Designed miniproteins, single chains. Designs and how they scored, part 18

Each design is a single chain, and the fold is of that chain. pLDDT is the mean over its residues in the fold that is shown.

## One batch from the design tools (miniprotein)

Design m605
Fold by ESMFold2-Fast:
Structure m605 (fold): chain A 59 residues (1-59)
Amino acid sequence: SDESVEKIMEILSKDPYNNSEIEKILKEEGIKYTLTGGTLRSMSREEIRQLIELRKKLS
């Protein structure tokens, strides 16, 4: 959801190495995969949204 994308972006702005908080948000979306803040930091909001939608479909 857009709310989850915004939460991830907030975490990346504060601490891009806080992988535990990012993983927690992904689990709330029903996504069971590992993705690091370092990877997400290089992505745009739209790219993060697309990644979440893709992974949610695969979960």
Scores: mean pLDDT 69

Design m606
Fold by ESMFold2-Fast:
Structure m606 (fold): chain A 94 residues (1-94)
Amino acid sequence: SALEEARRRRVEGLRAIADELYKQNKRETAMLAYLGAALEYYELGRKDEAIEFIQYLFDKLGYTEQEIVDLAKKYFTPEAQKKLLELIEEYKKR
C-alpha cells in the first residue's frame, strides 16, 4: 500500500542517514537515527523489524546497552525509553 511504501521509504532514509553519520564517527547522532527507525517499526506493529535494528546496533556496530540507555534518557520520552528497553529485552531472548 501507499502507506506501507511511505513507511518503508522513511525507515530506509533514517537508516541511510544513520549509516552516513556512523561513517563520520558521529556515534551518538547515528544511534539516535537508528533508534528512531526502531521506534517507528514498533509503533506500526512491526516489532520484529524493530528488534532487528536493535540486533544490528549490538552485533554489527558494537553499541552497548548502556550507550543506548544513556542516550534514551537524554533525548527520548519516558514512553519511548520503555519501548526501547522492551526491544532490548526481546533481543536478549533470541
Scores: mean pLDDT 82

Design m607
Fold by ESMFold2-Fast:
Structure m607 (fold): chain A 63 residues (1-63)
Amino acid sequence: SLEDYLREIAREMTGDEAEADRLVKRALQRYKEEKDKIPKNIDERTYLGNIVAEVILEERERR
């Protein structure tokens, strides 16, 4: 599923399953907020993957 795909990306980037789950949930919330702003020429999976990466990078900058 899409959610499983995002969790795999997050787990690979964080190395922590619990942290990956939290960051994926945060990314999905951001996606819902930005749904109306999705560019018409980008795939939803690609857009979501970019949000997950952004959330992970933001969290790493905080720690």
Scores: mean pLDDT 76

Design m608
Fold by ESMFold2-Fast:
Structure m608 (fold): chain A 69 residues (1-69)
Amino acid sequence: SLKEKILKIIDETIKVAQELYPERPKLAERFIKAANALKKIVEKTPDDERLLQSLLKTAENLLEAARKA
């Protein structure tokens, strides 16, 4: 499902952010907090394709930002 895809991207974002801990702990904490906040929004969002597509884009942007960090 689209929801499962978004949650996988969020999980990947957390893993990428955890790798930042040794060098950039404050940045790691910010990404992990953002990812967890987004996860709560996704879990509470109904199965509305339009809303989930917006959340997918947000999750993809967050992962890209974490990878560029």
Scores: mean pLDDT 87

Design m609
Fold by ESMFold2-Fast:
Structure m609 (fold): chain A 107 residues (1-107)
Amino acid sequence: MDDLREEILAMVSAMAKDPSMTRQQIEDALVDFLIDYSKKNKKYYESVRELILRAMSEKLPKSKIIDVINSLEGIPKDIKNEIIELIKQGNLEEALKLVDEEIKKLS
């Protein structure tokens, strides 16, 4: 959530400095940003879900899965850290459940 707030504040600050931008245009751009952010987040969670499923079926090393998840943008840091901790603990089923709940919230 902090990353989203920081991006929103940076976007609004940049647009507010542009004298050609109306308040309505700034509001419309913010709505478009939030929609795009939600869609991108869902795709990243779906990618994490697939990685966890492959780890369960193909016995992939936990370190490689963690490295890939850490490289993904668009997942909030708190949720990302919780998923990584569950994977480190070997709780792949709980990690999958957490990812599925986040996808459901974005759907």
Scores: mean pLDDT 71

Design m610
Fold by ESMFold2-Fast:
Structure m610 (fold): chain A 68 residues (1-68)
Amino acid sequence: LIEQISQRLVEAFGLTFATSRALVEDILALGLQAGLARWGLPQTKLSDLVPVIGEDLAQALETVLKER
């Protein structure tokens, strides 16, 4: 999951894999909004990530965040 989402962020935004992975790890640790805020990114909804990471990975991310 982390590696897959990180790769999609590399493709969409031209971030390094290490930067993308760190962002995804913070999202999983802190939650979506808090994770984004830590990196100075605008607050966004999970639905806004669907065009970037795909519906399958967005749903998997939501499931993981809900289980915490």
Scores: mean pLDDT 75

Design m611
Fold by ESMFold2-Fast:
Structure m611 (fold): chain A 137 residues (1-137)
Amino acid sequence: NRQKVIQMQQLRDDFLAWLEAVGREIRDRRYSAEEVREALIRAVEYTGAVLLQMLDLADAPQSVKDRIRALIDEAIEAIKTSSPEEIAQVALELARRVGGLVQEAFPDDHALQYLVNTMLSALAELAIRAARVVREL
């Protein structure tokens, strides 16, 4: 159990470092609305991949993993037709729904809940910051 938590923490740390690098690139290269959309689709896909790895480490049922994959896919489809401001709302709703599923499936796994919510909060914050870059251009 402790070793699995350490592996999940490493996955979170690597994810946060990648996400921060994406945020810096969006800002420093002054991404267009379309470039922000493409970057946020990649960020949501990577969030899904890392979440599924954490869930595998937590021995999550396939049904929980399938529900989370469906929410990730729904968010990606929504982003394809969204403005930057709408993408921030999609990311916030994804964070709420995925966080709720993890809480429901693992009510006593406070470490998993914390790590997942930290990643989802970082994703939502990236989407909010990216929307501001487009407005400031």
Scores: mean pLDDT 88

Design m612
Fold by ESMFold2-Fast:
Structure m612 (fold): chain A 64 residues (1-64)
Amino acid sequence: MTREELEKLAEEIKEKLKDYVENLSVDIQAGNTIVVTGKAKEGVDIEKLLRELAPPGVRVVFKE
């Protein structure tokens, strides 16, 4: 993916997760990797949500 495509995807992830994650931050890393940081709200399966949002060839990682 291009950097512009990764930036758009990061914005989309941030918009979709803003109601599910406290102190949400989304960073683009080397190797088509997006790092999502924050604190998942109770009852939220964050790993499942990220798996559904990740397109082929992009790695999305969650850090609490």
Scores: mean pLDDT 78

Design m613
Fold by ESMFold2-Fast:
Structure m613 (fold): chain A 64 residues (1-64)
Amino acid sequence: VRATVEEIDGRWAAVVEFDGRTYRLAFETREEAEATAQGIAAGFQDPALRARGREVLEVADRYG
């Protein structure tokens, strides 16, 4: 999993690439975007969590 933080139109976004798809999660602060990117990267180090990682990213993309 590749997770980065970008500023887009005055908002901070965590940009996550997983399973050939790119997800963008918008946040009010840089700190929230960085914490989310780090959490996703750490979670996807566990192969058991990768199976659920797609569901987590799809939910976060819809709500965040």
Scores: mean pLDDT 71

Design m614
Fold by ESMFold2-Fast:
Structure m614 (fold): chain A 120 residues (1-120)
Amino acid sequence: SVTTYTKTSEPVDAGAYSEIKFEFDLPPLESGDTITVTVTFSGAKEESKVKVEVTVTQRTAGKPPRTLKAATAEGTLEKEGTLTQTVSGIESGSTVDVTVKVEVEGPRVMATVTVTATSG
């Protein structure tokens, strides 16, 4: 059976040439689980360049904390769009902290972050 966990942020106003940080604490996950971070942008009046960086920190009982850093996702948005980043290598029974940084180079946009954990 596939177990899925989903958490969504409130929409936030990402001002022109700004950086916003989102933080999520996830429940214990299983081995082979994958974390997918989706950032949805809306309300752009003109073309904007956006960048998303995801950092995942894993904590397992009896083991030192392990930091997994996902690659940066970048895009140019005309009105709306979505950037997705996937992080794998999660250990069974771990608690996971997810930090998402959103940078906007251009006019103001609205951003919403969804974090989904899916069993592998």
Scores: mean pLDDT 72

Design m615
Fold by ESMFold2-Fast:
Structure m615 (fold): chain A 70 residues (1-70)
Amino acid sequence: MEEEEQRQKALEEAGARGAALAGPVTRMQNLLIAGDDDAAAAVAREAGLSDAQVAAIRRNAAADKERAAE
């Protein structure tokens, strides 16, 4: 079959992959807030997050934790 069918399959796969990646991002942030940096880093690596994304998530989680601790 042609590009339209292939495009539909690609969009379905992208949607499923996006949903799968959303979970790891949230999980990593929660682990960082809990102080489990090693587990958070492992989740990020398994999800295929870049070092830049990992650093951004770490900064966001640290800021949230510091605000909560106040």
Scores: mean pLDDT 68

Design m616
Fold by ESMFold2-Fast:
Structure m616 (fold): chain A 75 residues (1-75)
Amino acid sequence: DELIEKVQEAVKEALIAEGVPEEVAERIGELTARSIRHNGVEAGIDSTQAYVESLYGKEVAEKVREAAREAAEES
């Protein structure tokens, strides 16, 4: 689905912009896509935000959530 692919890429790019290693950012993007497929867009994004916050802090998590929601809305 184009929406899920765009959200996956947006999450990856937002994490890379915050200094997260590309391989880790790609994995988190893939996990986000999987979560969206199983639980829906909002729940998938919420899950990713919580996970990113646990690893990289609230500021990074908020930026990733914003990028993910923007990508979902533009699809």
Scores: mean pLDDT 85

Design m617
Fold by ESMFold2-Fast:
Structure m617 (fold): chain A 99 residues (1-99)
Amino acid sequence: DLEKAYKQQQALVEILLKGGTKEAIEEEAKKYGLPKETVEKLLKDISKAKKEELEEMKKRTKEELELLEKLLSLSEEELRKLGFSDEEIEALKEYKSLL
């Protein structure tokens, strides 16, 4: 039944949008009487999506850290040439001391 399938997909999408856990997805799948094969495919798709998302987050964090390290390696004179104020330079020095 198309209506049942649609309601099931809406519930699963809502769980995913809320950052749903693997366990929460399995519990909702059981409520709708999903075949084991459908549940396994859904869990595989979610695992792949979360892995790709985590890899993208790691890449982004690495790029941001590399940019920050490069910025923190600049002299006060170079930072001033880039348009940083004395207050901003002091804030960067304080941040560097916390690393």
Scores: mean pLDDT 62

Design m618
Fold by ESMFold2-Fast:
Structure m618 (fold): chain A 69 residues (1-69)
Amino acid sequence: SEVEALKEQAEKSLAQAEEALKKGDFREAIRHLQEALRLVRQIAKLDPETAKELYDRAYKLSKELFKKS
């Protein structure tokens, strides 16, 4: 389904952002995080519950990137 395809892409973008963060590549981590958030916004229009789960993961990663607790 469309939601399933978008979810897979969002999860891949989140994984790439996490890998970039682990390597200290903050610019790439931010780029991948922004792409994941763009995909989450698309998912939210189709399935808000799935989007909420992915958004929470992205938000946690963003707090790591910006050193906010």
Scores: mean pLDDT 83

Design m619
Fold by ESMFold2-Fast:
Structure m619 (fold): chain A 84 residues (1-84)
Amino acid sequence: MTVTIELDKSMDEEGLKELQEEIKKAAAAGATKVVLRDVAGKLTAEQVKALLEAAKAAGVELVVEMTDDGSEESKAAKKVVEEA
């Protein structure tokens, strides 16, 4: 089962924790794959790393679909996804 989560705004620390819990809930519901859509292009490299760690701990595959808005932050986050 594939679950899709859409990000339409930048995340603070609380939002990051909520997203990690949504990944865990998806895994508990039987998801084998979670697709994260960064619609706003606001994910940082640190946030991507934290989400990948949460997915690995939950036993699901995380696919991050990034919008590249040309910013340094978007480029750094995309590099983390490509190197994962």
Scores: mean pLDDT 71

Design m620
Fold by ESMFold2-Fast:
Structure m620 (fold): chain A 58 residues (1-58)
Amino acid sequence: SDARRRFDTVVRDRDLPPDFRQRLQRMVDDVMNSGSPYQDVTTPLLVMGELLDYELES
């Protein structure tokens, strides 16, 4: 899936901590498993939201 590929790219580029990667992975898997036709839009938004939260808490 294009959504999964984008997730892998963001994780690699950002060098995210393992715990954060695991959380993002679960969120992506939940979207993929839902059968949502909007996964290509939803996944980037979820990833960006989590990255923003991580930056704000850091």
Scores: mean pLDDT 65

Design m621
Fold by ESMFold2-Fast:
Structure m621 (fold): chain A 86 residues (1-86)
Amino acid sequence: ATAHVVVRGDEALIRLEGVPPELAELAAKYAEEKYGAEAEVEVDGTSATIRLKGVTKEQAYEIAKEAVEFASAITGEPATVEVTEL
Protein backbone atom coordinates (compact mmCIF):
# COMPACT_ATOMS: atom_id res chain seq x y z
CA ALA A 1 0.00 0.00 0.00
CA THR A 2 1.29 3.47 -0.91
CA ALA A 3 0.33 7.02 -0.04
CA HIS A 4 1.46 10.26 -1.68
CA VAL A 5 0.72 13.34 0.41
CA VAL A 6 0.73 16.74 -1.34
CA VAL A 7 0.53 19.68 1.07
CA ARG A 8 -0.20 23.33 0.25
CA GLY A 9 -0.75 25.65 3.21
CA ASP A 10 -3.50 24.14 5.38
CA GLU A 11 -4.71 21.79 2.60
CA ALA A 12 -3.56 18.26 1.77
CA LEU A 13 -4.25 15.70 -0.94
CA ILE A 14 -3.60 12.10 0.04
CA ARG A 15 -3.44 9.68 -2.89
CA LEU A 16 -3.79 6.06 -1.77
CA GLU A 17 -3.03 2.92 -3.78
CA GLY A 18 -3.77 -0.59 -2.52
CA VAL A 19 -5.96 0.73 0.33
CA PRO A 20 -9.61 -0.44 0.53
CA PRO A 21 -12.17 2.37 -0.09
CA GLU A 22 -13.71 1.74 3.34
CA LEU A 23 -10.35 2.42 4.99
CA ALA A 24 -9.87 5.63 2.98
CA GLU A 25 -13.33 6.77 4.17
CA LEU A 26 -12.44 5.83 7.76
CA ALA A 27 -9.18 7.83 7.53
CA ALA A 28 -11.11 10.89 6.29
CA LYS A 29 -13.59 10.58 9.18
CA TYR A 30 -10.70 10.24 11.63
CA ALA A 31 -9.21 13.50 10.28
CA GLU A 32 -12.59 15.25 10.73
CA GLU A 33 -13.07 13.96 14.29
CA LYS A 34 -9.48 14.30 15.57
CA TYR A 35 -8.37 17.51 13.83
CA GLY A 36 -11.65 19.23 12.90
CA ALA A 37 -10.63 18.99 9.25
CA GLU A 38 -12.91 19.15 6.22
CA ALA A 39 -12.52 15.90 4.28
CA GLU A 40 -13.66 14.58 0.90
CA VAL A 41 -12.99 11.11 -0.50
CA GLU A 42 -12.88 10.14 -4.18
CA VAL A 43 -12.53 6.46 -5.12
CA ASP A 44 -11.26 5.18 -8.49
CA GLY A 45 -10.87 1.40 -8.64
CA THR A 46 -8.03 0.41 -6.29
CA SER A 47 -7.04 4.07 -5.76
CA ALA A 48 -8.54 6.70 -3.47
CA THR A 49 -7.88 10.40 -2.98
CA ILE A 50 -8.58 12.14 0.32
CA ARG A 51 -8.80 15.94 0.18
CA LEU A 52 -8.24 17.63 3.54
CA LYS A 53 -8.57 21.24 4.62
CA GLY A 54 -7.56 22.61 8.02
CA VAL A 55 -4.65 20.21 8.63
CA THR A 56 -0.93 20.58 9.18
CA LYS A 57 1.65 18.68 7.12
CA GLU A 58 2.34 16.46 10.16
CA GLN A 59 -1.36 15.67 10.63
CA ALA A 60 -1.80 14.79 6.93
CA TYR A 61 1.27 12.52 7.12
CA GLU A 62 -0.11 10.76 10.23
CA ILE A 63 -3.47 10.13 8.53
CA ALA A 64 -1.78 8.72 5.41
CA LYS A 65 0.66 6.59 7.44
CA GLU A 66 -2.11 5.05 9.57
CA ALA A 67 -4.18 4.21 6.47
CA VAL A 68 -1.31 2.44 4.63
CA GLU A 69 -0.05 0.68 7.79
CA PHE A 70 -3.56 -0.68 8.42
CA ALA A 71 -3.81 -1.83 4.78
CA SER A 72 -0.32 -3.39 5.09
CA ALA A 73 -1.43 -5.30 8.22
CA ILE A 74 -4.38 -6.76 6.26
CA THR A 75 -2.53 -7.55 2.98
CA GLY A 76 1.02 -8.24 4.24
CA GLU A 77 2.39 -5.75 1.66
CA PRO A 78 4.84 -2.96 2.61
CA ALA A 79 3.53 0.47 3.59
CA THR A 80 5.11 3.53 1.91
CA VAL A 81 4.39 7.25 2.40
CA GLU A 82 5.81 10.06 0.22
CA VAL A 83 5.29 13.74 1.12
CA THR A 84 5.50 16.72 -1.27
CA GLU A 85 5.11 20.29 0.02
CA LEU A 86 4.09 23.01 -2.48
Scores: mean pLDDT 83

Design m622
Fold by ESMFold2-Fast:
Structure m622 (fold): chain A 81 residues (1-81)
Amino acid sequence: MTPEELIAAFEEVGLPEDVLKRIREAAEKYGPSGAALEAVRILPELTLEQARAVIDAMRKLGLLTPEVADALRAELERQAA
């Protein structure tokens, strides 16, 4: 997977440009794993719908296992409740 594939998936979610820039910079410095880590770190800054879409995109691209994706969704819902 290329960083551009990951960025394109996040652009389709409708993430703000400043958020996309942070993820792109992380991808350039640390590769796809760095981009994934930055995306997880910014989840609390996103709407619940955007955060779910990001988790789903990362799972589909193989950056998260189903177990990790489920744990992140559970934590997100716990913080939103």
Scores: mean pLDDT 76

Design m623
Fold by ESMFold2-Fast:
Parts: C-alpha cells; structure tokens; sequence
Structure m623 (fold): chain A 75 residues (1-75)
C-alpha cells in the first residue's frame, strides 16, 4: 500500500540519518505500527522519540531530531 511504502522509506531514512543499525531497527517498530494503525504523524513521532530515549542508546537531542524527521516524512 502507499502508506506502507511511505513507512518503509521513512524507516530507511531514519536509520541512515541517525546511524541506527539493523540490529536496533526494532526500536522503530512501535512508531511505524502506530502510524499504520491510524495515529497522526505527530503521535507517531512522539512514540519514536520516547522509544529511542527509553532504549538508552540515544540522547534527547538525537531522539527529538529523529522524531521531527519522522513527522516530516509522514506529512
């Protein structure tokens, strides 16, 4: 579907831009799923930010930047 293609592109761009390795791609899943299930770009971006922060692998600045990019790619 168009929405799924958009999510695939967004996930790839996030991983490329923020250096998220394939092993950590699972960190994107809750946000991708939320958007696929009807959440807004803003809601999905907040889920991504929180999940990246909770992982302990990303600082707040990086998590916020990733959320902003994700929102823009979904809008």
Amino acid sequence: SEKLAKLSRAAGELMRRFGIPPEDAWLLIPALRAYLEGASPEESAEILKKNLLESGLFDEETAEAAGRLFKELLS
Scores: mean pLDDT 85

Design m624
Fold by ESMFold2-Fast:
Structure m624 (fold): chain A 92 residues (1-92)
Amino acid sequence: SMIAERLAELQERLEEAWRNADPAEREQLALEQGRRQVELLLEAVANTTDPAERARLAELARRLIEELLRRGALTPEEAAALRERLDALVAA
């Protein structure tokens, strides 16, 4: 899956950036990468036909949205919109 390849590449890029960043830069990089990962997870849910894998990806997306909201990377409105999109994709 091209989406799985993109997720792996983003994780590797995050790990490389993390090694070279100071603590404040590391937190900012993690939040920015998290936002990108949510969009890729939503795309993965939309394009996954296996119900078990779809459910797993949806759960990962929900947890990441919740963490980003808690850490201030998403507003409550942005988080609600992402959750609504996710719920619609899972229901389809």
Scores: mean pLDDT 79

Design m625
Fold by ESMFold2-Fast:
Structure m625 (fold): chain A 61 residues (1-61)
Amino acid sequence: MTKTVTVNRKVTLAPGETVDQATDRVVEEVLKQNPNATVVSVRSIRLDADTVLITVDLSVP
């Protein structure tokens, strides 16, 4: 059986860090916490100048 797990992470951008770089960092952390999961989708929304909400949808066995 598979389950869909949604992970929301609010992160602060480092100086010179792009949204894509922050997204990659969060995806890596999420996969480390869910080692048998597969990434289904990733979304990122800028909340302010230095804060981004990153949403990762995972499929887990």
Scores: mean pLDDT 81

Design m626
Fold by ESMFold2-Fast:
Structure m626 (fold): chain A 89 residues (1-89)
Amino acid sequence: SLVEKAARALKEKNYEEAIDIAEQLVKSDDLGEQLRALLIAGEVYKEGDKETQERALKIMREAAEKLLKSPDPAAQAIARTVLEYLESL
């Protein structure tokens, strides 16, 4: 699965592969896939190089904006926290 590939890429410090997978997942309308994209991008932002960190910030913003439109209050709360963090940078 894409999630297993992303987990392996992160463990191997292959941040380019991890962010490529996050970019695929964030395009989905599925809440679970949007949450996975956000989680992968967050890990790349924390541990990645400067090039992948910029891509990670973009994916985190896109995922958060999609989660904010979700009818799920928990997803909306996560989205607000992430967007507040990104605005503080």
Scores: mean pLDDT 85

Design m627
Fold by ESMFold2-Fast:
Structure m627 (fold): chain A 69 residues (1-69)
Amino acid sequence: SEETKKLFEESKKHYETLSEEQQNVLRDVAEKLREIGDETDAFLKERRELLKAGDFEGAEELRKEWLAK
């Protein structure tokens, strides 16, 4: 974890050397990745609830719908 924090601090220093335009692109990418993460977490939670209820057919249909997005 300490090594990861050090790498993160080094990444921040590199980020500060980038142009404003490049920094904005990286921020926009990070925002999109967060949105994908939130959607994925919601999908996984709903799928787990269906599986816990023994609704394997419903879980499979949910998976197909998610992959079709």
Scores: mean pLDDT 76

Design m628
Fold by ESMFold2-Fast:
Structure m628 (fold): chain A 76 residues (1-76)
Amino acid sequence: ATVLQLAKEVSESKKNAVITNFSELDKEKQEKLLSQSGIKLENGKLIVEGNAELGEIISRLTSAFNLDDVVEYYLE
């Protein structure tokens, strides 16, 4: 799915998203994502917290992604 689809599903469901292909990103993008509030790394998986409005989730993800980028994730 796209980063935009992830952001919308997180905002609508109010659930956390777990990005499963985080380790495939370059080191600089990984560091930019981990610097964002509401993004954390647990057991090698990147967690995007659902306790935010769509605009905040988009802002967090666009630190390292374009909205059309493809990511693999599931909702908690």
Scores: mean pLDDT 81

Design m629
Fold by ESMFold2-Fast:
Structure m629 (fold): chain A 64 residues (1-64)
Amino acid sequence: AEERSKQANELIVDGIARLLGLTEEEREKIKNDKEAFEKALQRVAEWSQPGKDGARAIAAALAA
């Protein structure tokens, strides 16, 4: 049960890191810190404010 949610979270983190151009260190941080993860999601939402590409990429990662 926990393994699948862990894999889904890793895919979302990888997607966010790729979209924001984050370093390996920043990616590791948002993977392990709930607050950092939520802030990264907020950043993607703000970045895609007129564009729906960010929301679409997150939706695709969640569907995997």
Scores: mean pLDDT 67

Design m630
Fold by ESMFold2-Fast:
Formats: C-alpha cells, structure tokens, sequence
Structure m630 (fold): chain A 72 residues (1-72)
C-alpha cells in the first residue's frame, strides 16, 4: 500500500537528523520512501524498511525528503 505522506516525510527527516552515512541522492531518497512503505505491514520488511531509512536518510535536504514522499 501507499505510505502516508506524513509518515514517509517523518521517517526521511528523522534519518536525516540522525546524521548517519553519506548524503543521499534523489534515487536513494526514493528507495527509502519505498522501503518504508513496504515495511508498513509489520513484516520482516518492516525492519529492513527502517534500516534503509536510517542508512539513506542521513543529511537529506528538504528537497530530497519531499522527492522521497512524492515517490511513494
């Protein structure tokens, strides 16, 4: 299912604020949004979605966070 815009944005922004890993590209931001959406049902994918959000969300700009939200 599609991820709620607030949830997708909050996940990406939280990962960015944690300052983990290198700055993400738009493609990585889109992958983060998709991974979070796929993990929403609380399956094994939920854990992987959270990991991808943390790894790729670090130092995402507002524009990349917005692109990630729009990609879901």
Amino acid sequence: GNLDEKEARAAVEMASLLGRGPPATEAQAREVARAVAEGKDGTEGGFRGAQVAVEHGSRLSEELAEAAVRAV
Scores: mean pLDDT 49

Design m631
Fold by ESMFold2-Fast:
Structure m631 (fold): chain A 66 residues (1-66)
Amino acid sequence: LVGEKVTVVKNGEKREGVVIGYNDKGTVTVLLTDEDGTHLAVTGEVEDEEKKIVRATSDPMPVPAP
């Protein structure tokens, strides 16, 4: 799933993101892009790999600007 577009679900809200990494416990880190160009990172569990659905387990956090 790394580099693939996924649907991130949190509290019934759906957002498109890209998986940027896998974590030691089988969770993934997903990069989200807001309409204002802000990049957010969220940790989630892969709910359906075939449908590319990730359930968020953390709040989205801003990625620090360079």
Scores: mean pLDDT 74

Design m632
Fold by ESMFold2-Fast:
Structure m632 (fold): chain A 74 residues (1-74)
Amino acid sequence: MAPLRLEIGPDSEVKVREVEVDGRRVWAAEVPVTDLGTGQRTDAVAEGAPSPEEAIEQARENARLAQEESERAA
């Protein structure tokens, strides 16, 4: 398979929202991620965070892990 390269979107494009999970109000964040090989855009998502800042950090880490994994999946 061809190696993939993912690009993590800028801070200004990160979306943060309150979500309800099992009757609890928690924070979720969506970080845009683009596959530079195909041009496909998706979002790295984190949910269940106690604060918006933590949701953003979790989503960013998920995006970075996906980027690292795509480099190994050659």
Scores: mean pLDDT 73

Design m633
Fold by ESMFold2-Fast:
Structure m633 (fold): chain A 65 residues (1-65)
Amino acid sequence: MSGARIRVEGPNEEAKEHAGAHALGVGEQGGKLAVESAQKGNKGWEEGFGVKVTAEETEGPAVVE
């Protein structure tokens, strides 16, 4: 099953950890699902916490950078 490469950017370290953990959990269920989840949730994270989440479908396990 494909995984996802996840990047989390922003000044709020706690929000980055929460966003990254959430995206990683979704990525373990499927890389395509992680990309979709990041696209749908990104505006909420950005507006609420100033955190940008991006995900790319890859082969292997889900990874947060």
Scores: mean pLDDT 71

Design m634
Fold by ESMFold2-Fast:
Structure m634 (fold): chain A 78 residues (1-78)
Amino acid sequence: MEELLARLRAADARARALADAIRADGDRELHQRTLLELLAEAYLGRDAADLPREELIAAVKELAALFGVEPPQALLAL
């Protein structure tokens, strides 16, 4: 759990930088994929750039279940 929380804090810093990039250029689809990768990497503890979207979504759902929260619908939308 502690290691997962540390990875999530690192992902949060990257997500904030990504939010600034979205604000600058508005490429929602690219940034949505990047957010899925960041969250999946935090959960799995490994690089997720090579994973298919379905596996990224599965990892994000598992992460949300661990914390008893609903996964973000906008991030899971096809």
Scores: mean pLDDT 68

Design m635
Fold by ESMFold2-Fast:
Structure m635 (fold): chain A 86 residues (1-86)
Amino acid sequence: SLFERIQAYLAGKITLPGEVPDGTLLGKSLELIFNALLNRDFSRLGENGREVLAQLLVMLGLISSEEGEELINSGLSVEEIASLYF
């Protein structure tokens, strides 16, 4: 499952595929994002938490880039977005 992959990544047992772009918020904060998703604590993601979570969903193939932009513009909180997909 997605959570099993996140747990394996955090445990250092796997590396995510090269789909994580260099220099993006996602690439810089993957460990923080995955810890936030597992613990449902998004305080460390800051004001960009919604964008970062939408980028993660697109990278994982759960939503399209267009759907990711719609999520960012929806007014949903980071917690609400996480509850829809995780």
Scores: mean pLDDT 65

Design m636
Fold by ESMFold2-Fast:
Structure m636 (fold): chain A 90 residues (1-90)
Amino acid sequence: MIAELEALLAQLNAEADANPENEPRLTLAVMTLSSGIRAASRMSPEKAEALGRKAILLAQRYRKEADGTLTPEEREALLKEIEELDKEIS
């Protein structure tokens, strides 16, 4: 999980460097992934996996918002999935 988060973090940083106008939304995704990696190291394996999945979903949401491709239906689906993962983290 951590390796997957680190790979996605590197991808988002590269994307922000290529498209500075998207940086504010990508910065939020980057911060979320960085926080997730740090928190995951202090959690049980199940909670760490749930936190990692939540960080990936949040990053995807922010990226799609930056690209203007996020539909209202996709946004609601992502929020519901994140809410279910929050129950595992709690």
Scores: mean pLDDT 71

Design m637
Fold by ESMFold2-Fast:
Structure m637 (fold): chain A 100 residues (1-100)
Amino acid sequence: SELDELLAEIERLLEEIEEALEKEDFETAVQLMGRLSQLLERAFSLDPRVSEEERRRVLREIEELAIRGILALSAGDFETAKEYFRRMLELARRALERIR
């Protein structure tokens, strides 16, 4: 199904983002995180078990963590940036567990 294909793509994307973060390839990590947000929004919209309010809350939290990570990168604080990005990935993984 479309949802199953999206979930598989999101899982692959999460692994690619983690690899980019480990290599400190922050440009690639940020680009992939943007795609992750788009795919999560689409996956939530296809699952009737996830309320619109819950979808908005999770996506907002993911966006806020990503913004804080980007701000840390701009300040040259790579360790703080990695922590925010990893928290974002953990939140995304927990959200996926709800869909499956």
Scores: mean pLDDT 82

Design m638
Fold by ESMFold2-Fast:
Order: sequence, then structure tokens, then C-alpha cells
Structure m638 (fold): chain A 70 residues (1-70)
Amino acid sequence: MTEEEKLEKDIKNYEEGIKRAREIAAQGDPVVRLVAEGEIKDMEENLKKAVDRLTELRRQKAEEAQRLAS
């Protein structure tokens, strides 16, 4: 498994986790909602970092491919 493949899997897991946590927050009592909102915030931050890293890796790979093709 490459770093790119791991990041793609992590992104999907975070997106799914955020969706599930939002569903729990909507159904739960106020205490459960506060806990779920904290988890959502952490997952959104990790998702952003993973997306940024994946974008940078893809950019570098594209530049290397262009250099090899030229």
C-alpha cells in the first residue's frame, strides 16, 4: 500500500465517520451531541490535512511524470 493509497482510504474513513457522528449528534441527548461535535471537529481537521497531503503528492507525481515524458 502506497502513501497515496493510505491517504485515499483515510479520507474515505474520515468522511464516513463525520457523516455517522452527525447522525448520532442529531439523535442523541445534549451530552452525546457535545461529544459527537468534538469528534467531528477532530475528524474534519484530520480530513483537511489528509486532503492537503494527497493533493501535494499528486502534484509531485504529475510533475515527475511530465519531466520523464519530456
Scores: mean pLDDT 80

Design m639
Fold by ESMFold2-Fast:
Structure m639 (fold): chain A 83 residues (1-83)
Amino acid sequence: MTAQELEELAERAGLSEEEVREIVAESLAKVLGIPKETLLKMDVAQYDAFLDKLKASHSDEELKEMLQKIYDDIKARLRELIA
C-alpha cells in the first residue's frame, strides 16, 4: 500500500483533505528527518519527484521498512484525531 492509498482511505473515513495532509506530513517528517513545513509546501508533483529520489537512494528493503514506520505513525495519529 502507498501513502496515497492510505490518504484516500482516511478521506473516506470522514477526515478532511487538510487533516490527512497534516498527519501524513508529520509522520514523513519524523521518519525522514525533514521539517513538516517543508513537506506541507510540496504539491503532489513535487512530492512524487521527492519519492522518486528516495527510491534511487534506497533499496526496496530499506524503502519497505521506511514505509512501514511511516504507516505505523500515521495510524497512531489518525486514531487520536478521529477519537
Scores: mean pLDDT 70

Design m640
Fold by ESMFold2-Fast:
Order: sequence, then C-alpha cells, then structure tokens
Structure m640 (fold): chain A 59 residues (1-59)
Amino acid sequence: SAAREERRRERAEVIAYTALKLDQIGIELSKKLGIELELPDYKELFERALKEIERQEKE
C-alpha cells in the first residue's frame, strides 16, 4: 500500500541521515590525521537503506 511504502521511505531517511552524521564524525577525525575524505552521497545512502529495509521485510 502507499501508506506502507511511505513509512518505509521515512524509515530509510532516518537511517541514511544517521549514517551520514556518523560519517561526518569519522571524516572530522580523519582530518586530524591529514586525511581528506569526501562525505557520502545522501541519495545513494537513502536508496541503499530503502532496498535493505524492503529485503528484510520480505524475508
């Protein structure tokens, strides 16, 4: 249903945002070691989280 899909998307958004924030912390720590890293793409994280949620719900 549309409602189920929307709930799944909202959950994926929370997961992707949390992962992005954790990576921001790791990047900041890496800068102190002279390592310059780029932040992951939010859209890619969101799509990966969404697919994983759907996979787990069907298994």
Scores: mean pLDDT 78

